# Designed miniproteins, single chains, continued (5), part 98

Each design is a single chain, and the fold is of that chain. pLDDT is the mean over its residues in the fold that is shown.

## One batch from the design tools (miniprotein)

Design m19599
Fold by ESMFold2-Fast:
Structure m19599 (fold): chain A 65 residues (1-65)
Amino acid sequence: KPSKEEIIELLKKYGLSELKAERIAEKLLKKENPSKEEIIELLKKYGLSEEKAEKAAEEIMKMFK
């Protein structure tokens, strides 16, 4: 399981604010096994483009393994 801080730093690299990154990290850590599709949809709801959401979701998926 990744730390909340690792997820926040990754999301900030993709242009999300600290507040948005923290909220996304909390939601992801509450999920047992987030799918790539679930992560992409969550990131898009918080304002990432499809391309950025796909790349960020791949990095997050690697953290959960």
Scores: mean pLDDT 80

Design m19600
Fold by ESMFold2-Fast:
Structure m19600 (fold): chain A 56 residues (1-56)
Amino acid sequence: DDLLTETERRVGLAAQELDEVPSNVSAREIAERVGLSVSTVRRELRRLEERGLISR
């Protein structure tokens, strides 16, 4: 999808970098990396998964 918000883009990039251990590092580490709350990151990760841009 080409219609990514700036927040979705940043979360997606951080998730790609952490994809090696996503079950362990997940929302908290991404939140620290992008400067967002954990709840915001979890919401954006769920949306990115629904759009097929990341994998669980």
Scores: mean pLDDT 64

Design m19601
Fold by ESMFold2-Fast:
Structure m19601 (fold): chain A 60 residues (1-60)
Amino acid sequence: MKKVAIVVSEDLEEAARLAKELEETEGYEVAFATHEDKEKAEEFAERLKEAGYDPEIIYI
């Protein structure tokens, strides 16, 4: 199962830096950076699970 990170922060630059690090060093297949509300991030994670991914939501 492909691991995906969803990095949530009000600081998109910080979220984007962590997302890139997770893809390059921690073995996540894809990482997304977003400033969306927690509820929106949870909805996106559920869609990824339905598509066969293993999503993790990280709040910073």
Scores: mean pLDDT 78

Design m19602
Fold by ESMFold2-Fast:
Structure m19602 (fold): chain A 75 residues (1-75)
Amino acid sequence: MAVEEARKLIEEADKAERAGDSQKAVDLYIKAGELFEKAGATPTPEELWRIANAYRVKGDTEKAEEYRARARELA
């Protein structure tokens, strides 16, 4: 259930990014990351990179680097 909610948020974030709504996309990617963590599930490398970039834009450098490292380990 939580994994499906997280994937839905990634899809909504991708849609917002394509529509030019960068702020909405950032917020949705971060929420998706939180849901993956609550579910104990591992996102795909591509999902991890999107979440990492969202944290970077938000200014959370530590979280951004943590997610980038996870993405590299899975690739």
Scores: mean pLDDT 82

Design m19603
Fold by ESMFold2-Fast:
Structure m19603 (fold): chain A 113 residues (1-113)
Amino acid sequence: SETRAVIERTLALLEETRERLERLLKESDFEGLAALGRETLVELDRLAARLDMDDPADLEVLQLLVEVRNAIQDVLALIEAKAPEEVIKEKVKELLETIRRAIERLRELLEEL
């Protein structure tokens, strides 16, 4: 199904994004974090556009995509505002936790299809 394909692609995207975020966080590469955040937002929007708003399962996937998107936007806002390094790093750790929870819920939804 299209829902299954979107979940599988979202899982692949989020796993890759998590690994890249962890590396950039360790390196304190805030320019790299901002670039990855912008890249990931574009891909999340493309995935969201494939979902059917009249399907309850797709609406749940969309809510998870929105949560991750909002967490990325929060990180980008802090980087753009030139917030202290420790504040940016803490927000990236919150983003990583949001991604981890989204991955777990998407895996559950995939098993229910």
Scores: mean pLDDT 90

Design m19604
Fold by ESMFold2-Fast:
Structure m19604 (fold): chain A 62 residues (1-62)
Amino acid sequence: MSEEELNEEVEISMLVMKAAVAERQGDLDEAIKYYRELVERFPDSEAAKEAREKIKELEKKK
């Protein structure tokens, strides 16, 4: 595994964690922001596919 691939997984995990924490706190705008950052930075990842679905659900709750 390359250092770039390892760093990508770490960044994805951090963004997912930040989004989940914001969602639990009721900060839907912050949660959407982190999920959007995940999609923009890692669009071809499995996490990005899940993040796109999550963004739609959170936007409907606002």
Scores: mean pLDDT 79

Design m19605
Fold by ESMFold2-Fast:
Structure m19605 (fold): chain A 79 residues (1-79)
Amino acid sequence: SDEELEELRARAITPALREGIELYEQGRYEEAVAAFERALEVDPENALAWRLLGEALRKLGREEEAERAFAQSRALDPR
């Protein structure tokens, strides 16, 4: 529910998550996707990384992939 707190937490957790968020904020969505995918290779159960991947994919018009990423995020953190 606190978007700013979630972003700060993600930045603190892994360098790849931090890089992805910075790239997303710059509108560099293809590079942000790659960074979030690297974060998920390290920790595939990171619900926040799945959610951020979905948001970046949506910005690129990759709607089906975005929906899958959001579904994974919800499955890992349903609260």
Scores: mean pLDDT 80

Design m19606
Fold by ESMFold2-Fast:
Structure m19606 (fold): chain A 69 residues (1-69)
Amino acid sequence: MSDEELEREITEAMLLMEVAIAKLLAKQGKLEEAVEILREALERAKEEGASEELIRYIEEELERIEKKL
């Protein structure tokens, strides 16, 4: 595994962790905070070239939570 591949895996793992935190905040009724985290995660995912599947997953979670605002 190259350093570039390792960095990509770390980035995607961090993005998944951010989504998990946002989903937890949403379950606690902290919808505005959850939306902020997901928007930041989506921007970073696009900037760092995360997989299309991960980008779509973040977009779907963001849309789901925004509908509850």
Scores: mean pLDDT 82

Design m19607
Fold by ESMFold2-Fast:
Structure m19607 (fold): chain A 71 residues (1-71)
Amino acid sequence: AEELEKRLEELSRRALQAGAALGRLADVMAALEPLFREAKEAIERGDLEKAEEYLRRAEQLLDTLTAQYAA
């Protein structure tokens, strides 16, 4: 549980930094918000497998958005 919470926190920080650096903070955060919310709710529920799934999806989306906005 704590490891997934740290992963969510790190991913949120990376998203904030990437969005700010690209001048697309609002767009990046808006796109990731649903996945971060689902991951947080899953962690709070103790549904660690579902939390892991949402975190993986958020990581993939962040990578895609970073590449898209950097072009």
Scores: mean pLDDT 81

Design m19608
Fold by ESMFold2-Fast:
Structure m19608 (fold): chain A 87 residues (1-87)
Amino acid sequence: SAQEKAKAALIEEGEKGVKEIAKEAEELKKKGVKFEEVVRIAQKKLAELIAKLAEEGKKKGLSQESIAEVVGHITKLFEEELKKIKE
């Protein structure tokens, strides 16, 4: 369905966004930025990404439930990437 395609496209965009945030976080850590500061910067970028995805989902006619599922998926992926950077 059009809704399934729109949801899949948002997930793909969100996953790409999280990967970019994670790469930047790894580079900041490599440059000697404290992990707490790296997390703060990454969380700010995640909030901006989530806001953009939610707005795009609404414009594409996705339900609030579908948007929440996309946000949940992207948030979990972000948490997994941060754990890898910390360790």
Scores: mean pLDDT 87

Design m19609
Fold by ESMFold2-Fast:
Structure m19609 (fold): chain A 60 residues (1-60)
Amino acid sequence: MSDREKGEEALRKAEEAWKAGDLKAALEHYGQAVEYYNRAGDTRAAMAVIERAAAWQAEA
């Protein structure tokens, strides 16, 4: 898989973990998604992930 595909997979896992109430797993997968998107050069996707994770942390 490309770094972009790994980022998309990590983002999907983070969202599923958050919906399941697993905050620790959700934050871990969000961190992985940001890392992969940055490696892929997709700064916009990385920023979107950071904003979503910050919003969910504020709600918790």
Scores: mean pLDDT 79

Design m19610
Fold by ESMFold2-Fast:
Structure m19610 (fold): chain A 56 residues (1-56)
Amino acid sequence: SSLVEEISRLAKELSKVASEEEVKKVETQAKGLLARGDYEGAKELVAKALEEAKKK
């Protein structure tokens, strides 16, 4: 779905600006949400992490 593609894009952008530790934490939480079928929640989680990383 387009949501899965957006999540992948956001995760790739996060890996460019966030620490390996932060990326691993967010990836684990996002995978948990995806496993439950919460694609919107996974997208929001990764997007928020990306915004926070960009502010630092």
Scores: mean pLDDT 80

Design m19611
Fold by ESMFold2-Fast:
Structure m19611 (fold): chain A 67 residues (1-67)
Amino acid sequence: SREAAVAVLTRELQKHGLSEEEARRLAEEVVDLLEQGRGREALALLQKHGVSPEEAERMLVAAVTEL
């Protein structure tokens, strides 16, 4: 579900130092991009917020698994 995907990304982003509010907003934007089939832009967005390419890819796989 969308809610489960947002929840897992929010938790992972908080581990990377984002506040709960920042993590949730970013997670919602990433999930919106994934639902639109814009996975490359979702990956780039995570990287712009300090997530490594390897971690960003892992997070996207986790989010897609919950969708």
Scores: mean pLDDT 86

Design m19613
Fold by ESMFold2-Fast:
Structure m19613 (fold): chain A 85 residues (1-85)
Amino acid sequence: SQVQVTVIDHTTGYAVQETLPSGPNTIYLPKVKLEPGQVRSLEMVGVSATSQATVNIVINGKEVVASLTMGPGVTSLKLDYKVKP
């Protein structure tokens, strides 16, 4: 069983849609050069008819900024992440 996931990076304009398997998944967002204290704004929407999945959102190849667990139906998350010094 599969889950459709859309991730939108409102700070960079990057968007990706993935078909992911049930269980744990990771999505890596493109690296961007932001100053410490700047905010990265992210939105995630998952849709599944029958499956459960978890997705970790990673920025700059190393930092997990969001984790979303989704079941059947629609799950959404919006967050603002403040870049560390």
Scores: mean pLDDT 73

Design m19614
Fold by ESMFold2-Fast:
Structure m19614 (fold): chain A 58 residues (1-58)
Amino acid sequence: MSEEEREKLAREAAEKTKAILLSKGKSEEDAERVAREVYELALKSEVVLKVAQHDLSL
């Protein structure tokens, strides 16, 4: 996986996480904090990237 592709998938995973947390009534600040953690974990772990890729594929 290219570095650019990894960053794209990590960003999309973070954005999806933020949207889910906001839909569950979490504050924007809390949602952004968790999304940032997901982004960093996705860059370091292929497991998170695989889950994001599966959910984003038609």
Scores: mean pLDDT 71

Design m19615
Fold by ESMFold2-Fast:
Structure m19615 (fold): chain A 65 residues (1-65)
Amino acid sequence: VVKETSDEEREEILKKAKEEVKKIEEETAKKISTLTDEEKKKELERQAAIEQTSVLLRAVGEAVE
């Protein structure tokens, strides 16, 4: 079965993950706003989505261990 982590520790892990996701979104939006090339904007959005997914998967793994 899944190992139980304390509610406080679990919340802290998820809070950090959400904060990282927000920072990735903000930094990506800032970079996109400075670009004029639509294709580069799309590439940055794809990279940000991959990075966000990786952060969330990492946090879920840590929260259940």
Scores: mean pLDDT 76

Design m19616
Fold by ESMFold2-Fast:
Structure m19616 (fold): chain A 63 residues (1-63)
Amino acid sequence: EAQETLRNAYAAAKANPEDAALLAEIARQELIKLGVDPALAERAAEAIRNGDEAELERIMAEI
């Protein structure tokens, strides 16, 4: 599910900060594939890239 994809990507980026940008882009594409709005998927990618946990929680509530 979209929420699981987002949680996993955030955890992976937190563990591997050097790969955060790549992991964020992969998560964005996976969310779009799962039917998430492209603008919301872009916000999710930005939250993953920036380590913004508060924004991640807001996005998960919208998914």
Scores: mean pLDDT 81

Design m19617
Fold by ESMFold2-Fast:
Structure m19617 (fold): chain A 94 residues (1-94)
Amino acid sequence: GPEAERLLEEAERLLKEAEEELEKAKEALEKGDTKKAIEYAEKAKELAEKALELALEALKLSEGEEALRAIGLALRAIGLIFEAELLIKKAKEK
């Protein structure tokens, strides 16, 4: 329905922003800027966590193909959260 579609669109927007911040974190880490790498990765994690909340809320309102889309976005968000946490750990150990 319209509310589920709105939540899914917002989740997709936040996931795109999270991916962009995570790429900035990776670039900062390659350049040896561990402080910026952590800052970008923390932002990516926050965006992905918000996207996960929205995807799970959309899932409660969804059936069929819309529910599968919500599940897919939730899994993508979980993957980004773990990747961001791993990058933060690597940056702190350098």
Scores: mean pLDDT 90

Design m19619
Fold by ESMFold2-Fast:
Structure m19619 (fold): chain A 80 residues (1-80)
Amino acid sequence: LAKTQEALRELGRMLARAEEMVKAGASPDEIVAFIEEETAKLVEKYADNPQMVAKIKEVAETYIEAVRAGKPPQIYVYVE
């Protein structure tokens, strides 16, 4: 239970950092590279929980696709 909330908070922090990069004028490629690197770290950290790994990958991939498509990123701060 506590580990699930920790994972969601870490995912939220990753997305918040990506938002800061957008505001700083980072390129889409730089933002995608950052998300891929941080997602890999989260996947490794929560490897014992396949459902959490799947959720982390789903959220990250959706955000990456939006950035690559040139659409404004839907950044939801995951606060729980």
Scores: mean pLDDT 73

Design m19620
Fold by ESMFold2-Fast:
Structure m19620 (fold): chain A 70 residues (1-70)
Amino acid sequence: APRYTLELTAYDAAGAEIARVVAEFDSLEAAVAAYRAFIAQNAATAARVEGTLSRDGEPVADLEATAAEL
């Protein structure tokens, strides 16, 4: 089965790192759900979330959410 890796970092308005997650999933749906959960958990305090979604060790998407999307 394909392996998905999610690496996400949340930053405050000053550019300081306030949260980070690195996690592996066996499905794209689980990885997308984890990304949405990370956004929701950090929406009140984060100005930006950045990260990468990889499949089997290869980057497949760059992820970004800004204050307008949080």
Scores: mean pLDDT 81

Design m19621
Fold by ESMFold2-Fast:
Structure m19621 (fold): chain A 55 residues (1-55)
Amino acid sequence: MEELTVTVDTTGLSREEALALLTAKIKELQAQGWTVTDVKQVAPGVYEITAVKEL
């Protein structure tokens, strides 16, 4: 099992722009064979995406 953590900073973006950026990153990870297991806000406007590859 492989685990990956990606930080996405949305500070200064609108809610719609932030959601679009997060959605695009999740789709990018899924296209690379990653399964997104968690999306957590770690600071105001800053999100951490956890993804795994299960064998």
Scores: mean pLDDT 80

Design m19622
Fold by ESMFold2-Fast:
Structure m19622 (fold): chain A 55 residues (1-55)
Amino acid sequence: GALLETAKREFERMKAEKVPTDELVARLRRGLELARAKGDEEAVAFLEEKLRELG
């Protein structure tokens, strides 16, 4: 859905801008909370995977 597409685009943008890992993790956690609140299971799965890769 739109939230998943936005999450993918933002993640790629943050990677390209070389955002520090701690800031990237904080932003991904915020996105995960939003995805869970909206019940977007695809966005939740994507964000949990990215957080696992960084931790």
Scores: mean pLDDT 82

Design m19623
Fold by ESMFold2-Fast:
Structure m19623 (fold): chain A 56 residues (1-56)
Amino acid sequence: SLEDELNAKIKEAEKLDAELKAAMAQDPNSEKAKQLLEKLKQLMEEIRKLAQQLLA
């Protein structure tokens, strides 16, 4: 279901946020931190779109 997909993406975003914070604590300018930030931004946009579809 769309709700299950949304919940799965939220859990993935929580994991990425934790990994991003750890990477930024090591080196905020690292390629790893930049890649994690980009992935998190993309995932948050997907979450927003799914949430809008569920509310429609």
Scores: mean pLDDT 84

Design m19624
Fold by ESMFold2-Fast:
Structure m19624 (fold): chain A 84 residues (1-84)
Amino acid sequence: MAAEAAALAAGAERGVEEAEKLLKELKEKGLLTKEIEELLKKVKELAEKAKEAAEAGNVEEARRLLEEASELAEKLGDKIREAM
């Protein structure tokens, strides 16, 4: 499980960094609607929780949180596409 926990933690950390970068980019481009901002913040929060769970060795919870983040990320992608 150690290798899976490390991979999940790394993936979650990248997810947080990408969410922060996307939030800044969308804000600068004037594409940041209230709905997009809220979804992006939720994705970031789930990724942060997944990282904490993975670092604690709770692989099952980390996977569940990343799955929820993925579902919200798909919805976020749809909303960004509509805003473009």
Scores: mean pLDDT 79

Design m19625
Fold by ESMFold2-Fast:
Structure m19625 (fold): chain A 59 residues (1-59)
Amino acid sequence: AEELREEAKRELEKAEEYEKEAEKLKEKGDELKAEELEGIAALLRAVAAFLLKKAEKKA
């Protein structure tokens, strides 16, 4: 269970990094790349949510 929580935390940290990078790209006018990174961040958040649900079931 602890390992699943740690993995979820890592995925959330990656998502936050991609979201931050996407915001910088939007400020520069690179909307297409920003949208791509936002999509990746959303996917990572979904994976983290799935891992957290698995950790709860193991408790």
Scores: mean pLDDT 80

Design m19626
Fold by ESMFold2-Fast:
Structure m19626 (fold): chain A 61 residues (1-61)
Amino acid sequence: MKELVEKLFDPDREVRLEAAKEIGKLKPSEDFKKGLLAAVINRHGKDYAEEVKKAIEEGEK
């Protein structure tokens, strides 16, 4: 999990989206997702956080 969270902040967009999908496959708790997305919003802004949120949701399916 920690390594995947670190990859969410990779300069390569493909690496970031792949990491988000892998996090989704682990079916994280809602509290974990909320905290993670808040950190992404704070560091990279809402648009990037929305991409990460959708990729996590895609991985959960």
Scores: mean pLDDT 77

Design m19627
Fold by ESMFold2-Fast:
Structure m19627 (fold): chain A 57 residues (1-57)
Amino acid sequence: VVEELKKFLLEKGVSEKQAEEIAREAAEDPFKGAERVLKLLTPEQAKEALDLALELQ
């Protein structure tokens, strides 16, 4: 799960450091992770992340 989120963020142009921090934070606190994703991604990219999370559940 953490690795999938990291790959997704890297593909969207997020830096490796930020992608790693967000993926780790999301594993510890999903709400804080979601807030960081929303701030770094466009609304369209955020929707893709949400769809991915829903598919993994």
Scores: mean pLDDT 70

Design m19628
Fold by ESMFold2-Fast:
Structure m19628 (fold): chain A 58 residues (1-58)
Amino acid sequence: GELYRAVMPVPKTSDEELELREGDIVEVLEEVDDEWWYVRNLKTGEEGYVPKSALEKI
């Protein structure tokens, strides 16, 4: 998938969501809808849903 950077911290509020810190690099696995993407954190290998608005394309 394409690489994106977290432009803000993202809290994990459910088991399906992924916690991100500002500056974390993620690979987009699935663009589920206009609000939520399923991504992998390249540092931790963890996967989950994050708000698309928290990501910037590299």
Scores: mean pLDDT 85

Design m19629
Fold by ESMFold2-Fast:
Structure m19629 (fold): chain A 93 residues (1-93)
Amino acid sequence: SNEEEAFRKVEAAMIEALRDPSASTEQKLELLEQLLLAEFLREYKPGDPLPSDTELRKKIDELLKRTGLELSEEEKEELLKKIKKAMAVYLNS
């Protein structure tokens, strides 16, 4: 669909931005968070149960492999907490 094509183009642009050596770590973490949320919003809708920590960690690890971005374990845990909070708000809407 046109929406799927548009999403793929945005995702590709965000992945290229994550690979930009001039971008700050903070900017890359924000883009990574937005990309993860966009992927979850396509799979989940209000009323669905919150994904498990294992599923959320798997998505984070898959995206990190895809982008080549490396995060510390502390940064991964903080990203997980932010995603869980945002997803909980969305799914309870």
Scores: mean pLDDT 77

Design m19630
Fold by ESMFold2-Fast:
Structure m19630 (fold): chain A 108 residues (1-108)
Amino acid sequence: GQPLSPQEAGEARGALGQARTLLAEAVERTGDPRLAALLAEVDALEAEFEALVAAGELTRARALEILDRVAALLDEAIELLKDDPALVARLEGVRAQIEALRARLAAA
């Protein structure tokens, strides 16, 4: 796989950070252990992303795999938060940002 540019890596890092921040806010607001589990999974994916960056092994394919997993976690969070339309709208915004980034990275 082709390596990510520094700009592409920065955009992916930003999207991961936004997903983490919103999930952390959701956990604080609800106390739902299912949301806490999703937050822990996003934290693990951020750690994997940074380990790949540090190793010089962050490729477009690896970034797409990480973004795909984060998108799935956000979809689960949106379903769990369906009774909070304001927070759902913010999560859908980050989900759309991740989808746009995934589409751009997949286009080579």
Scores: mean pLDDT 88

Design m19631
Fold by ESMFold2-Fast:
Structure m19631 (fold): chain A 97 residues (1-97)
Amino acid sequence: GAMARELLERAKELLEKAKEALEKGDYKEAIKLAKEAIMEALRAATTRETLLKLIGLGLRVIGYEIDYELGGDPKEMAEKAIKNAEEAIRLVEEELE
């Protein structure tokens, strides 16, 4: 529906901002924006199957945020967070046709 498409568009805008943060070396902001993109994608999900997959992707990004705070590779964690956000958006786009 129209609301789901608006939420998907917000998720896409947040993903583009996450990619811009990554290019600027702002890895913490990139992870935060990728997480926010997944949250908007989650709100756009209409089936249980898509919802459960998106929850899994969101939990992985929380794991990368924790790994970053514990001294993990900041760029690697940000790149993984963005990839999970891209997958979340893809799953919602496929569901919405």
Scores: mean pLDDT 89

Design m19632
Fold by ESMFold2-Fast:
Structure m19632 (fold): chain A 67 residues (1-67)
Amino acid sequence: DAAANAAGLAAAQRLAQGWEEGARRRGDPSAVGSAELVDNDVAVVTLRGSRGEGTAQSDAKELAEGA
């Protein structure tokens, strides 16, 4: 469902942006959060900072329903 996928991506983007803002407020100016939709049903959040990179993955539908 395109609407559920769009909602899931939006939720992932909010999570990534919230993490980025929080990390920057804590003194990591290199912190970057991003999100993308993979295979039209999975949202992937990538978090990059001075200490490294991490990724988190969730079904877009589950993320949309949880948000």
Scores: mean pLDDT 68

Design m19633
Fold by ESMFold2-Fast:
Structure m19633 (fold): chain A 55 residues (1-55)
Amino acid sequence: SREDVVLLAAKTVYEAAIDFLESLKPTQSPERQAEYDRIIAELRAQIAELDARLA
């Protein structure tokens, strides 16, 4: 369905964003790394919500 296409696209974008942030995290200050961890956790939670909607 159209909704499934949109949800899959959103999930793909969030997964790519997590990969990008994970790749940059080691180059950041400890304070910025903590911020990255929080953002990554929020993105993972969004992916879990999208997975629930796709199921």
Scores: mean pLDDT 87

Design m19634
Fold by ESMFold2-Fast:
Structure m19634 (fold): chain A 77 residues (1-77)
Amino acid sequence: MDPELLKLRKEAEEKEKKFEEEVKKKEKKGEKIDKKEVEEKKKIIEKLKKLLDDIFSGKRGATEENVKELKELFEKL
């Protein structure tokens, strides 16, 4: 497996965890959460996870186009 893809997967998991922790922290403090922004970020995380899963399962190749899409999704988080 490509070491760069393994690194991207780990970074995606870390970003998802940080995002979930931030949302939970805001909820615990009773701070106003922008539900639309949370939903948009969740959709980006879902797209990241799906693309990573598809690449790791061999459903999609580890092509330059797929790696670029992963990086673009990371930048949106």
Scores: mean pLDDT 76

Design m19635
Fold by ESMFold2-Fast:
Structure m19635 (fold): chain A 63 residues (1-63)
Amino acid sequence: SEYLELGKKLYEEGKYEEAVEYYKKAIEEDPNNAEAWDNLGDALYKLGKKEEAKEYHELAKKL
């Protein structure tokens, strides 16, 4: 997914809020993309949303 790749690039640049937006778009394209859910969790963790991050990391493990 182009959105997943862009989200990863934004995350590497420290643009965590923008990375969250593109990871969500990647999930809209493919809700079974475990990598997109896991990366969404990582970005949310960086934004201090630790409980939400854990939920998405657990969801990714089930996919």
Scores: mean pLDDT 88

Design m19636
Fold by ESMFold2-Fast:
Structure m19636 (fold): chain A 55 residues (1-55)
Amino acid sequence: MSPLEKMIEKERETARLLRELAEDPSLPELMRLVLKIAADSSEFLVERIEEKMKK
């Protein structure tokens, strides 16, 4: 597995954890919103890297 593939795997895991945390009702609404944005940003970055690696 290439170093880039390992990085993508780690970013996907981070995005999953951020999204899980964003669904925690004990957190303030504003914090959950920030976490959702962070998760979406990580997912977007991974998708763009995969797109460039594919073509």
Scores: mean pLDDT 79

